# Ledger of designs, part 67: designed miniproteins, single chains, continued (5)

Each design is a single chain, and the fold is of that chain. pLDDT is the mean over its residues in the fold that is shown.

## One batch from the design tools (miniprotein)

Design m18321
Fold by ESMFold2-Fast:
Structure m18321 (fold): chain A 82 residues (1-82)
Amino acid sequence: MKKIPVSEFSLDELGILTYMMSQKEPLTLSEIQKRFPHLSRAEITRILNRLEKLGFINYDKRTKTYSMNLEAYQEALGTTLG
């Protein structure tokens, strides 16, 4: 897995990622949009899809919630698995 530098993220992408890290709980699209009301649902969905493809977040279709990817969360805390 290639490490992606912070410089590859927009300010909105970093803002959403940081917010999700601070919440520690799965978030709905509506909860994320409430925090970022200047972004449309389509723009937030685009950002979330990008973060999911990069491995930073997961989307749970059962609950319709977004959460931090466990591996990315542990890497952000400076821990190595094993």
Scores: mean pLDDT 71

Design m18322
Fold by ESMFold2-Fast:
Structure m18322 (fold): chain A 65 residues (1-65)
Amino acid sequence: APEEVRLEGFTNPVVGRLAEKYAGLKPGDVVTILREVDEDRLELRNNKTGAVVVVPKSDIVLSPL
């Protein structure tokens, strides 16, 4: 795993599509990326509820600001 390019600790707003697919997420909630479970999946924490969910990387839009 790349040491300099980690998604861990990054926050991302939950988009409606992701919220419909995963019961622990709501639209507009901010999630923190905790770790990469494998090459295709990330473990996320909802910052408001503390719920932890594993989602496919393809379902997360990392929008550059």
Scores: mean pLDDT 62

Design m18323
Fold by ESMFold2-Fast:
Structure m18323 (fold): chain A 74 residues (1-74)
Amino acid sequence: SAAQQQAVIKQVLDFINDYHDQQRNGQQLSDEQIQQRIAELQGLLAQGKQLNVPQRVLDMVEATIADLEAQRAA
């Protein structure tokens, strides 16, 4: 439904904006916090795919997961 799509899109945008704010402010995430955020984004990605949210939104989720994984690997 449109309401479910909008809810997922809002959650994605809120998450990504918060994450980028944390990165800009130099806030360090622990490995556990990174893993938690990846799991949360993977859940949003799965929901977004099922609800056919715009590909642009899915791409943003995937890019953020990749960025978090790169931080954990360092």
Scores: mean pLDDT 86

Design m18324
Fold by ESMFold2-Fast:
Structure m18324 (fold): chain A 111 residues (1-111)
Amino acid sequence: SAGVEALFARVEARLAELLDPEQFAIARQALQALLAGRYDEALELFRTLPEDVRSLLLGVLAGVALEEEDKATLRELIAMLRELAKLAEERGDESLAAQLRRIAKLLEEKL
């Protein structure tokens, strides 16, 4: 989706200023995998990030998404986050699943 791609580009731009180059490379790969529908790859990359870096990434994603005015883009992102959360739960990562579902709910409340 062009809308989600543009949203992820804004997230990547903010993360490039906040993360060291190694952390940024992993975060960028995770977002690109998610955009490509490679949920297994995206989940493993998210799980590779330290908890504080993952929380920062998810916080930036939520903040940028809350500024998004295109409801179709928001619905697509919410669906992607829910699919990733379901996979995280199936892999036993209840913490990551809960974080992803919380963001999806926050974005749904904006719709």
Scores: mean pLDDT 90

Design m18325
Fold by ESMFold2-Fast:
Structure m18325 (fold): chain A 79 residues (1-79)
Amino acid sequence: DEELRRTIAALRALEQQLRDGASFDALIDRLRQLGDDIPAYRGLFDGAIDDLRLGQRLGSRSVALSSLRGNIRILELEL
């Protein structure tokens, strides 16, 4: 599934950007764009946005990283 592989690659890139110190707002904007580009996975991207906002509110990069890693793992199991 091309959309599934593209979604996994995009989330891995976001995980790396978050690890490298990217802003939560920039990552949220990227997830919104991905939801528009890959509407089949929009609900997953919306959930990841909510988790990033929680991480931002708590000042916790680890909460946001945990969310992204969990979503990547779930999608990888579908391959």
Scores: mean pLDDT 80

Design m18326
Fold by ESMFold2-Fast:
Structure m18326 (fold): chain A 95 residues (1-95)
Amino acid sequence: GTIDPEVLEAEIDVAMAAIMVAVAERVLKTHGEKLSEEELEDLIKLAEKAIEIAEEARRRAEALGDERLAREAEEVIERAKEVIEKLKELKEKKE
């Protein structure tokens, strides 16, 4: 059987948002204190975009009754919020 295209699209969006958050988390962990204000702002924007994508995917997953995908999207949103807080704290220390 073929996967529902709407479910597949939502799953791709969650995966893409998760990759974006993982990039921000990895860069922060590896280079944290060495990051410039511009680099910190770029990572904040990346994580904020991940939230937008994940929120839309969560809404779509809920409409389709895919509780697991909705939960995965919520986890991505929470991780993105945590990395944004850490990035903002580092940026404030440089201002």
Scores: mean pLDDT 88

Design m18327
Fold by ESMFold2-Fast:
Structure m18327 (fold): chain A 70 residues (1-70)
Amino acid sequence: SALEEALKAAKAALGLPDDTPVDEAIARAEQLIANARAALPLVPEEARRGIETYEAALAVLKEAKAKGID
């Protein structure tokens, strides 16, 4: 399904294998977003791109979790 394909892409965007549990991937995305936000004053362009990518991935992961898809 489109959501299963998006889930694989989201895990890949986080540097994670396709078989990574959704809960583990969510924790990884949240940590990467926090790290990127902390980096904004030092590397603003890189940090903004990271935040955009990781927030998009997190949205897909949360939708998959809500629907019981892993």
Scores: mean pLDDT 86

Design m18328
Fold by ESMFold2-Fast:
Structure m18328 (fold): chain A 82 residues (1-82)
Amino acid sequence: MEKLVEEIIKLFREAIKAARAGDVERALEYLDRAIELAKQLPDEGIRRLVISTARAAKAALEAGDLEGAIKILEEGIKRLEA
């Protein structure tokens, strides 16, 4: 589980970098990969947290709210590292 959570956090950080660069398509690709990995998590609470965070960030990116997407992902990372 720990290795999957670490990879998801890495994907969220890469999505933040892509969003900061204005590369929405690449940010969305990282978030889709994070959702795919999250489906393999045995803990329902962590799985739900990752999927909801990634979906919210995707919605913000698709709406052109790059700053909102970054804040959503930073909050998700903090909760996953707790």
Scores: mean pLDDT 86

Design m18329
Fold by ESMFold2-Fast:
Order: C-alpha cells, then sequence, then structure tokens
Structure m18329 (fold): chain A 89 residues (1-89)
C-alpha cells in the first residue's frame, strides 16, 4: 500500500500524520528543535498507517511521551510497530 506522511515540528513536539492517523511526540526535557520545519513524503509499505505512525513517533532516546490520535502509546508499542514495519517491507 502507498501512504502519505506529513511532519510538522515545534521546538518541543513533532507531529507526524500518516494518511488520517495523527501521531504526536513530545521531546525529552533539555531537547529543543532549532528552526522547526514541515515536510511530506510518500512511502510504500504493507504496514498499516497506524503502525507506521507508531514507529515514527516512538524513539525512547529523544521522546518523553507519544500519542496516536490523542491516545498515549507505550515504548513497547512503538518498538513492536518498528518491527512490524520492517517485516512488512
Amino acid sequence: ATHTITAEATPTTVTVTVDDVVGVATLKPGLELSAPESGSMTVTSAASAETIAKALIGDPSFVESATLNGKAISDEEAAAAKEAVAAAV
């Protein structure tokens, strides 16, 4: 399947929209993005939009908390989503 990904950043958050699924990552204290930018790309994957969004917003090194369509996701869900995206190629 083909998915459209858009990303919008503030100094402290990154919002990633995959098709109609909105993921928001809040950065860890002490991390601020300089000159936050927006961008878009198209990707091909057998993974669902929800799984791709979880994989993109869940980096435990930089992200303190993440939500998907306003619902909190765990580090374990994000890790499982990254594996599922890799398996779906």
Scores: mean pLDDT 77

Design m18330
Fold by ESMFold2-Fast:
Structure m18330 (fold): chain A 124 residues (1-124)
Amino acid sequence: PPPDPPVSDPSRPPTRSPELDFFRDEVLAALLADPVAEPFLFPFDPVLAQIPNYYDIVPNPLSLATIQARLDARAYQSLQEVVDDVETMFESVRKYVPEGSPLREAAERLRAIYDALLSRAPVD
């Protein structure tokens, strides 16, 4: 296959939104580095998770890898769109994962870290 075109040139002006750059570098990078994020790094197997129709029932199945890929592709136009995707991911866990499960507890821990990091966003 042909090689990807170069995506960074230090002589060019920055092309990213400061809010989206903040989210990627300070929020998402910290979440991806945290061990509690491991179950959320990639789309899980719904059969192994015993939620066999998960991708049929959830209209927008999301993982941290999906959100990272969308940020890399500049698919988000605002910080709010990224926040909505992260909230959709957490809400899906809350709806489909039983209370008291390790996955539910990991989601609550990850959400606390996420909320603390997002509170540093430069929103005037």
Scores: mean pLDDT 67

Design m18331
Fold by ESMFold2-Fast:
Structure m18331 (fold): chain A 66 residues (1-66)
Amino acid sequence: SEVEELAREYSKELGEPRLVMLAESMRKAGYSDEDIKRLLETVAENLKAGLSFPEAVEEALRKLAG
């Protein structure tokens, strides 16, 4: 799936294997593929900005929720 491929690409680029587990967890929680993609993109941006993985995810979830 596109979401799984995107998660693997970001995981490899950023050295963060938890991105793959995050995508799987979001899918199990009932998020749409589009919402998972947006979250992964935002988490990747936050990681590049120097945030820790938990901070990057929390910030991305806040943006997704509105």
Scores: mean pLDDT 85

Design m18332
Fold by ESMFold2-Fast:
Structure m18332 (fold): chain A 81 residues (1-81)
Amino acid sequence: SIPASVMQARTAQLLADIREAAELLEQGRIDEAEVLLRLALASAGTYRMQEVLDELERVLTRFREQLPELYQQLQQVQKDL
């Protein structure tokens, strides 16, 4: 079991990474943003981090045309929860 304090710190860091990725996407820095979002999705899916998945959905819905494959991967992760 992962301690709650460690999960809270991890959640805060992943939310910060997703916000940074959103700013990178607004700048057209798609490849850099994709790296951050892929890592966040992998962690959020593995540990069932609902708050992180919700923030990923918000960002990837907005940028679905730039990151269609990652948007589909998010939908699959949410379906498998």
Scores: mean pLDDT 88

Design m18333
Fold by ESMFold2-Fast:
Order: C-alpha cells, then sequence, then structure tokens
Structure m18333 (fold): chain A 57 residues (1-57)
C-alpha cells in the first residue's frame, strides 16, 4: 500500500513523513489510482520511488 511505501521512505531516508506522503500521493494520482494511503501501488513503482528518495537523501 501507499502507507507501507511512506513508512519505508521515512525509515530508510531523512525525508519527512509529510514530504513522503505528498510524493507518494502524487505518484498514485499520476497512475490513475486513488490518492489515499490505502492505494495499492505496483511493486516496481514502489521500488523506484524508494530508490529515488534514498538517492535524494
Amino acid sequence: TAKELVDEIVKETNISREEAERIVMNAAKALGLPPTLDAELPEEVKKNILEYFKEKS
């Protein structure tokens, strides 16, 4: 879920929860998914977003 991805970003990086939620919700909207924490993101997309944040940190 989007919530799981946000939790992973916060744990793995120094990005704030607010910033992580904003980016993840925007990604969900871009994919045509509901912009909620319960949204199921494709695993590949979740991996790519997490790696992006690790690099940005």
Scores: mean pLDDT 76

Design m18334
Fold by ESMFold2-Fast:
Structure m18334 (fold): chain A 64 residues (1-64)
Amino acid sequence: SPAALERFRGLLTEMSMRYNDAIRNGASQEELRKILEETRKQLEELAKQDPSLQPYVDAVDPPG
């Protein structure tokens, strides 16, 4: 749905902001990994509520 897609985009935006702020503040690799894992869990939960989002979740590769 459009609302679920907007929530998906919002979660990716929040993740990017948290990740960049953590880097600026000297976060460890473990802390950065947890930010990515927490966001991934939220995206998976959203896809459970709206299965049409599953291809978008599956397309989200961890930053290399």
Scores: mean pLDDT 76

Design m18335
Fold by ESMFold2-Fast:
Structure m18335 (fold): chain A 105 residues (1-105)
Amino acid sequence: EPPVVEPLSDEEVAELVEFIRKNTTFSSGEPLDAESQELLEGLLRSLAYLYLTKGYLVEKITLSKRLDLEIAEKIAKLIEEKLKEFEELKKKGIDKNKFSITIEV
């Protein structure tokens, strides 16, 4: 695949963040509180520049409790581990246009 010549635009990052945010809930089914939404948005914006340019999509995040920095770091680590798995699958010749990631914490 060609090297990434241009990073994601702020608009593309915002669209990806909104998509994931709409698919992020507590395991109880309750919507996220404002503080958790702000922390999640910051995390997803950072990850979008590093990972989403590779065509990987974080589709859903489910939280067992309110988001804090520790949980945000766990989410980031789980995404990194999934991306490593996807790169290994690509090396084995598995053609997928996009790999989806579902996180439960």
Scores: mean pLDDT 64

Design m18336
Fold by ESMFold2-Fast:
Structure m18336 (fold): chain A 85 residues (1-85)
Amino acid sequence: MKEKSVENLLELALGYVKAGDLEKARQYVRAALNLLTQGKKVPQEVIDQTVEEVLRILERGVREGDPEKAIEEAKKVLEETAKKI
Protein backbone atom coordinates (compact mmCIF):
# COMPACT_ATOMS: atom_id res chain seq x y z
CA MET A 1 0.00 0.00 0.00
CA LYS A 2 2.67 2.61 0.99
CA GLU A 3 4.82 1.75 -2.07
CA LYS A 4 1.92 2.37 -4.51
CA SER A 5 1.19 5.72 -2.80
CA VAL A 6 4.86 6.75 -3.21
CA GLU A 7 4.75 5.82 -6.93
CA ASN A 8 1.48 7.78 -7.38
CA LEU A 9 3.02 10.88 -5.71
CA LEU A 10 6.13 10.60 -7.93
CA GLU A 11 3.93 10.28 -11.06
CA LEU A 12 2.14 13.50 -9.99
CA ALA A 13 5.53 15.20 -9.39
CA LEU A 14 6.68 14.09 -12.87
CA GLY A 15 3.49 15.57 -14.38
CA TYR A 16 4.25 18.91 -12.72
CA VAL A 17 7.88 18.79 -13.97
CA LYS A 18 6.49 18.33 -17.53
CA ALA A 19 4.15 21.32 -16.91
CA GLY A 20 7.07 23.48 -15.63
CA ASP A 21 5.54 23.79 -12.12
CA LEU A 22 8.65 22.90 -10.13
CA GLU A 23 7.20 24.13 -6.80
CA LYS A 24 4.24 21.71 -7.09
CA ALA A 25 6.69 18.96 -8.13
CA ARG A 26 8.74 19.62 -4.95
CA GLN A 27 5.56 19.45 -2.81
CA TYR A 28 4.69 15.96 -4.15
CA VAL A 29 8.29 14.71 -3.70
CA ARG A 30 8.21 15.99 -0.07
CA ALA A 31 4.87 14.18 0.43
CA ALA A 32 6.40 10.91 -0.87
CA LEU A 33 9.40 11.26 1.50
CA ASN A 34 7.05 12.08 4.43
CA LEU A 35 5.01 8.93 3.68
CA LEU A 36 8.17 6.77 3.89
CA THR A 37 9.46 8.53 7.05
CA GLN A 38 6.25 8.57 9.15
CA GLY A 39 7.12 8.70 12.87
CA LYS A 40 10.77 9.70 12.24
CA LYS A 41 12.38 13.12 12.73
CA VAL A 42 14.00 14.10 9.41
CA PRO A 43 16.49 17.02 9.41
CA GLN A 44 15.37 19.85 7.10
CA GLU A 45 18.73 19.70 5.26
CA VAL A 46 18.10 15.99 4.43
CA ILE A 47 14.56 16.79 3.19
CA ASP A 48 15.79 19.68 0.99
CA GLN A 49 18.76 17.71 -0.40
CA THR A 50 16.65 14.60 -1.17
CA VAL A 51 13.85 16.64 -2.82
CA GLU A 52 16.36 18.42 -5.12
CA GLU A 53 18.08 15.09 -6.00
CA VAL A 54 14.72 13.46 -6.89
CA LEU A 55 13.66 16.58 -8.85
CA ARG A 56 16.89 16.34 -10.93
CA ILE A 57 16.17 12.64 -11.64
CA LEU A 58 12.61 13.46 -12.79
CA GLU A 59 13.81 16.39 -14.98
CA ARG A 60 16.38 14.05 -16.61
CA GLY A 61 13.65 11.44 -17.26
CA VAL A 62 11.55 14.08 -19.05
CA ARG A 63 14.55 15.26 -21.15
CA GLU A 64 15.69 11.73 -22.10
CA GLY A 65 12.13 10.42 -22.73
CA ASP A 66 12.40 7.70 -20.04
CA PRO A 67 9.91 8.73 -17.30
CA GLU A 68 9.41 5.11 -16.07
CA LYS A 69 13.15 4.73 -15.32
CA ALA A 70 13.18 8.17 -13.64
CA ILE A 71 10.30 7.20 -11.30
CA GLU A 72 12.09 3.93 -10.39
CA GLU A 73 15.39 5.76 -9.66
CA ALA A 74 13.56 8.47 -7.66
CA LYS A 75 11.77 5.80 -5.59
CA LYS A 76 15.11 4.11 -4.77
CA VAL A 77 16.59 7.47 -3.63
CA LEU A 78 13.59 8.08 -1.32
CA GLU A 79 13.72 4.51 0.09
CA GLU A 80 17.50 4.73 0.69
CA THR A 81 17.08 8.10 2.47
CA ALA A 82 14.26 6.67 4.64
CA LYS A 83 16.51 3.72 5.66
CA LYS A 84 19.42 6.02 6.72
CA ILE A 85 17.36 8.10 9.20
Scores: mean pLDDT 82

Design m18337
Fold by ESMFold2-Fast:
Structure m18337 (fold): chain A 76 residues (1-76)
Amino acid sequence: SRKAQLEEGRARTAADLAALIASLPAELRPAAQALADEYLAVVDDLLAGRISMDEFKERMGAILRRIAALVAEAQA
């Protein structure tokens, strides 16, 4: 079913993010974990029907802007 496919995708994304965070230097793990937790919380809200697709797009846009800002700061 679509729900089972979405839940499988969410579980895979969570596992991939956990593996990525574990591969980072210890100093970067808290910031990366916070972003991963926020990303997964937004996905969980969408899957549970707690937010609309428009709200999902707005929240994801905010997360992506924060990621871009951190990348720019790290490259300065």
Scores: mean pLDDT 77

Design m18338
Fold by ESMFold2-Fast:
Structure m18338 (fold): chain A 88 residues (1-88)
Amino acid sequence: MELDEETLKELEELAKRGAPLFEKQKEIAETKPDEEAWKETIPLQAYITKLAAELGLSESAKEIVAKNPEEIEKLTKEFEKKVEELKK
């Protein structure tokens, strides 16, 4: 299954906006290996899962969001706060 051109451009723009956060995430992974690094990625994973569900990229993502809507929303807000702090 191939992504359409509109979805690809949208993901490309999101990647550019998220680039500083990915750089910081790599730094955390290098300083906090294994269990701590995994915990730091949970909000990012929730954000990607919610985004994939909203864009229709993954049926599994939609299923995960439907099963745990409150938890996904909480983690997504935590990720958004991290992105906002990084932009300042």
Scores: mean pLDDT 64

Design m18339
Fold by ESMFold2-Fast:
Structure m18339 (fold): chain A 110 residues (1-110)
Amino acid sequence: VDPEEALKRAKELFEEAVETGNWALGSAGMLLASLTGDKDALVENVTPFLEKAAAQGDAFAQMELGKILFEQGKYEEAIEYLKKALEREDQLSPEQLKRTKELLEEAEKK
C-alpha cells in the first residue's frame, strides 16, 4: 500500500467524519493512516482531526487521542480523554472498551 495515498485517503475520511458525525469513517481513516508505518507522520496528520472529533464527544476519537498522549508520556491528559471515552461505552466495541480500561489503569499507575 502507498503510504502517501493512505494518508491522503485517511485525511479525507476524517474530514468527512468530523463534518457529518459518521465515526465509522473516522475508524476507517485511522486504519488507513496506520498503514503508513510512520508513527510521527500519523500523529502529526491525524491528531488535529482527532482533537475536533473528541471535542464533539466522539468516544473513538477520545480513545485514540488518549493512546497518543499516553505514548508521548502525557499521562494526565491521556487519563482525561480515556475517561471521557469510557463515559460513551455504547460507541466502543467490547475489545476497544477493554483496551481503553487497561490503558487508563496503566496511566493512573504512572
Scores: mean pLDDT 73

Design m18340
Fold by ESMFold2-Fast:
Structure m18340 (fold): chain A 98 residues (1-98)
Amino acid sequence: LSPEVQALLQQAAQKLEAEDYEGAIAYLEQAIAAAEPGSDVRKQALAQRAEAYYHLGDYEGALETYEELIELEKDDPAAVALAERRKAFVEKQIEELK
């Protein structure tokens, strides 16, 4: 990882530990922008951003982020299946909160 991307991911992790999901999303978006397109690091940051949106209660943001991840990984069936499974988990949790 570049030192810049590593520092941004570390800040995001600190915000997640503090349950500052909005702060985590801000650092994750910077990490996504700074990471090489199609890199594993960018995909990991997208997955973490979706999780942060879920904890923030922004279920729409979480679902949209998983859809973005699925589109990026469309040529990797295993990665698509994982992202679709996580998206389905968010959809199930939305139903259970009613």
Scores: mean pLDDT 80

Design m18341
Fold by ESMFold2-Fast:
Structure m18341 (fold): chain A 60 residues (1-60)
Amino acid sequence: SLPPPVVLTPQERLDLAEKILDDYKNGKITKEQAKEIARRYNLPETIRAIDILDEKEKKK
């Protein structure tokens, strides 16, 4: 299958992933908002990281 259009460079993907995770960790955005942004920019590893962080918070 043809790959979807990619609008982000590797560096931009890393910067966006860090921003999403930092904003989520600092309570600036909700889990749902963080996952929505990650889905929109095709960052599956970031979605996984958000889920792991959420599970760790639930165990405390």
Scores: mean pLDDT 76

Design m18342
Fold by ESMFold2-Fast:
Order: sequence, then C-alpha cells, then structure tokens
Structure m18342 (fold): chain A 70 residues (1-70)
Amino acid sequence: MEIEEYILKLIEDGVLKVGDVLPTPEQLAAGFGVTVEEAQRAIDRLEEKGIVKKIEGKGYYVTENAEKLR
C-alpha cells in the first residue's frame, strides 16, 4: 500500500479526522520502508488535491475538503 492510499483509507474509515495532524515525512518513510523524498511526494499529492495542508511548525493536517471522500 502506498502512503497516499494509506492516508486516504484512514480518512475514509474515520481514523483520521478533519484537523488531525499527519505523521512527518520522516516517520512515514521509516514506516513504509521508502525514502523521505517518496513520502514527501505522497504528501504533496494529497496537498495538491486539497486533502491535507501544511501548518508551520506542526506539519500537515487533514482539511475540510477531505469530507468529499465520504
């Protein structure tokens, strides 16, 4: 399972809710056995879709646009 697919599944299942903070790119890379660059690309795709947004000093969080997945 890819990082993007994993995050989307957590949102669809209600495990990740609007306003929840994602693990860091470094944590996702370690968990999935991929590079930090690959983890960041997955997060960038979610941000491009409006599903997550960067918070300065806190990382990435689930946006209200994620409700469109339900």
Scores: mean pLDDT 78

Design m18343
Fold by ESMFold2-Fast:
Structure m18343 (fold): chain A 94 residues (1-94)
Amino acid sequence: DEEKLKLAEKLYEEGLEAYKQGNYEEAALLFIVAGGLFEELGLYEKAAEAYYLAGQAYLKLGNKTAAIIYYQRALELNPKHAEAAANLAKLQAQ
């Protein structure tokens, strides 16, 4: 579905912009929706990256529990996501 891909990419880019502006709550939501759309399209590496960035946004908000959930989701979809693995290990060691 070409329209679903365009929507996912648009929401992902809007999430990146929100994150750069420090709007971490908005960024997390945009990345979660984009990740879900990429996952529906079978684009698991893109979905994993979106969920990883949602985890990063939650970490900026001090929500370590949500960050762990989204890093785990990223690793379920892409077990080779080095940054998600490293951040998850660091948070679980606390």
Scores: mean pLDDT 91

Design m18344
Fold by ESMFold2-Fast:
Structure m18344 (fold): chain A 93 residues (1-93)
Amino acid sequence: SKIQELLDKLVELIERAARDFKFEESREEMIKLLEEYGIDKEKAEELVELLEKLYLAAMFNREDFDEIIEELKENSKSVDELIKLIKEKIKEI
């Protein structure tokens, strides 16, 4: 799935940003990647902010981020569905 490939790339960028404390540079790179995949800027910015929030929520609550991402990959068929599922998961953490 194109969405599964995109989510893998975004996760790699966010985990790298967390290790290196380069969240600002990583956000710009993630937004650019999403725009290259044909996602409009406003939706790209929303998805990046939600993924960052999900990552931080998982880290703070000691949830398995990789397990959450695999669940999102299996259940999201569109970027809109992915955004909805991330919002729902953040509320559960």
Scores: mean pLDDT 82

Design m18345
Fold by ESMFold2-Fast:
Parts: C-alpha cells; structure tokens; sequence
Structure m18345 (fold): chain A 85 residues (1-85)
C-alpha cells in the first residue's frame, strides 16, 4: 500500500540522516541506495535523480559525497511531502 511505502521511505531517510550526522561515507552510500530502491516504487524519476547523485558521490571526495547525500535527503523528503498532499 502507499502508506506502507511511505513508512518504509521515511525509515530509510532516517537511516540516511543518521549516516550523514556521523559523517559515515560508506553507510551514506548504502542508505542512499536503499532510499532510491523504495523511492522507485512511488516516483521513478526522483529515484533516477537519486541514482545520479549516488554515482557523483562515488567519484567525489568523502566530504563532498556527504554534501551530495544531504541533497538526496532533500529530494526524498520533497517526494514524501507531495505524496502526503
């Protein structure tokens, strides 16, 4: 159901935020991939944009990768807000 997908998406965004707060590069990439997987069920275009961010993270410095992960949080949060309307 949409409610279950939204709950899963919020949980994965929470895990991504934890990785960002801990400055944990490896976990931030892993969490971004999980957010993209859930996001693809409700917004395939947003999921594709998130996958492009993941590829940029892999090529960036660890510091810049964490900044890109924050962009991923904003993208996923915007999708959650739209779906709750």
Amino acid sequence: SLREVLRELVDEITELNKAIMKNDYEKAIEAMERVAEVLSKVDPEAAQRLRELIEKMKKASKEDAIKLAYEGVQLAAETVRRLLE
Scores: mean pLDDT 86

Design m18346
Fold by ESMFold2-Fast:
Structure m18346 (fold): chain A 79 residues (1-79)
Amino acid sequence: SAEIEALKAEIAALQAEIAALLARFQETGDPAVQAQAIALLQQLTKKLLELMKLQGASQEQIDKFQQQAKETLAALQQA
């Protein structure tokens, strides 16, 4: 559907922006850049969860995704 295509485009754009911010963070060590990357990663996680639900993901798949997302965010916050 057009809604799923739009959501996939938004996800791709967020992934590209996060990758650019993480590259900048590796160059600068700037905590403001890290905070921006974390904020966008949280937005990406929400959109990925929406996509999973639209594609009929099971509750088990959703729970595993949410746990992995939480671990990824925690790791980035400690970097």
Scores: mean pLDDT 86

Design m18347
Fold by ESMFold2-Fast:
Structure m18347 (fold): chain A 70 residues (1-70)
Amino acid sequence: MSGRDKLREHLLSVVSLLAPGQSVTVSPAALAKKFGVSVGTVNRVLRELEREGRVLVERRGKQVILTRPE
């Protein structure tokens, strides 16, 4: 499994632990370092999950707020 696949699985697991409408803040830079991928790859995975309706994504500076859809 690639670092990108592990990142995607981790993000889906994090969102699955949230109640509907609940949010968590993540750092793309920290995720990139943890999974051995570029920040660009983190941003692509987040866009893919948002397009799939699996997560709502809001950018705040260098951080991202992930919300589980209601």
Scores: mean pLDDT 86

Design m18348
Fold by ESMFold2-Fast:
Structure m18348 (fold): chain A 86 residues (1-86)
Amino acid sequence: SEIEEIRAAFEERKKKLEEQIKKFMERTGLPEEVAEKIGELWLRAVEETVEALIRALETGDWEGAEKRARELEEELEKEIKKLLEE
């Protein structure tokens, strides 16, 4: 199914994405602990966005998926800002 193909494609690319996020964060000059936490938040936001898209494909609720994507973006920005202000 299209949903299974999307999940399989994401899982295959997840390890590469984790490595790319880690390398990007290492180049920011942020403290290692802060960089690691931001990377983890970023990866989680991507995973939850993929799940929201899968739900939209299953249910046809694209408005709900768009709302969820906005909520995930706002929460990611808020958590990153909090880490950077510590």
Scores: mean pLDDT 78

Design m18349
Fold by ESMFold2-Fast:
Structure m18349 (fold): chain A 92 residues (1-92)
Amino acid sequence: SKKELLKKIAQLLLEDAKILEKQGLTEEAKEVREHAQQALEAAEQGDLDGALEHIGEGLRVLGRAELKLDPSIDPEELEAAVERLVEELRKL
């Protein structure tokens, strides 16, 4: 179901936050963790639109973190890829 998929993605964002923290990106890790937790809470309450918005924000933070780790990445292409993923999840 969409609810179970969004909960699984939020759990993966929590794991990504741990990786960012180990890489020294403490502020980005905190932001991803907060969005992931809010996505899980929204999904449990049946607010799938709210869960998706929090997942989207978490993915955008991950994109910004990736640019800090590898400045050779084109920020426009990465932002477009993140927004496409969010839109594909919204249409499920």
Scores: mean pLDDT 86

Design m18350
Fold by ESMFold2-Fast:
Structure m18350 (fold): chain A 66 residues (1-66)
Amino acid sequence: DARVRQEAAELIARGRREAAAANKESPEAGYAALAKHLGEASRLDPSLDAEMKALVTAAAQEAAAA
């Protein structure tokens, strides 16, 4: 359903904003906030699982590099 995908996209966008704010204090905190919201989005739309895994991996690498 397009509406479920839209809700998932809004959770991802919100998670990124919250992660960016947390990342100013700690990259680990930023990663944790993003992973939480991406997990919620994946539960709403399982078809996004591969995309969510890629985003979590990228965020983990950014946190480790900072």
Scores: mean pLDDT 67

Design m18351
Fold by ESMFold2-Fast:
Structure m18351 (fold): chain A 84 residues (1-84)
Amino acid sequence: ELYERSKEVDEIIKRAKEIAETDSPYAEEVKNLLKELDKLQKEFDDAVRRGDIEAAKNAFKKGRETLEKLRKIVEDYEAEQAAA
């Protein structure tokens, strides 16, 4: 797994997908981060399949960084909704 799946992570991804379907200014950036996460998942799976531990670690690190960016955008969106 690219990252450890938890209920919190699943909720972040669900909200991100919801934001991507809105007319929100965050929608385009969220779509790009979701695409990057999908790409990194494939790179991680390919690396694991080949036994390339270094490539797998690199993909995992980038996946965590991408997930953190996604989490921050979801939090920013929620803050904007709370302020409106």
Scores: mean pLDDT 79

Design m18352
Fold by ESMFold2-Fast:
Structure m18352 (fold): chain A 61 residues (1-61)
Amino acid sequence: MLAEPEPISDEELEELVKKYGLTPEQVEILRKRSRPGVRAIKAAIDEGLMTVEEIIENIKK
């Protein structure tokens, strides 16, 4: 029932750090998410729906 999604690459994480100024803690949280999940987060930030901090907090639970 569960498919293993592709993990995000280190290169994509480095691009997010450069674009959004992510902290090492935030990078670690995103590394634990799948690539589709990280792309959805990027889209929400780019559309101005949420801040990086709000999205990371929601992921942490």
Scores: mean pLDDT 69

Design m18353
Fold by ESMFold2-Fast:
Structure m18353 (fold): chain A 65 residues (1-65)
Amino acid sequence: SKEDAEKALEEIERLGVRGVLDGASQEAVDAIAAIAKEARELLEKGELTKEKGEEFVRRTRELIA
């Protein structure tokens, strides 16, 4: 649903902010920004499914770990 997609994007952006505050590398920050951009573009097109959103959140978490 659109609600699930919006929550996924919010989580990606939250993790990105947290990563910066926790001292993540510039490479990790740039990669997370790219994921967030792709997620936003898919959300605008109505193509950000729950499954895709969950995958993007997982990838974002891996960059912070």
Scores: mean pLDDT 83

Design m18354
Fold by ESMFold2-Fast:
Structure m18354 (fold): chain A 103 residues (1-103)
Amino acid sequence: MINTVDEAVNAIATKAGVSKETVLNLLNKVGTSSGALALPEDLLSNLGPEAVVLIGKAISGVKKIGPEEAAMILYYVKTKLGLAKELLKADASTIKDIITAAS
């Protein structure tokens, strides 16, 4: 049912009555430099050591679609999808409160 970040973002936006852009901005804070949002422990355990190394490399790379870009996309999907699935467990009011607090 929910297998992609886009599907999860759409479901959250609909449930909370907010824009997809607002939800995407919240999920983007899960990135390596944010620290503001805690990653689920089980999600972190699903990231292989090689993926973590490739992500570090990909962050220093800029423009081309290749192994580094693929690693970054893979990390992005795993990290954001996990958070999005957790957000979908919350009530609409709780989701709105989280968005407001993060703004």
Scores: mean pLDDT 54

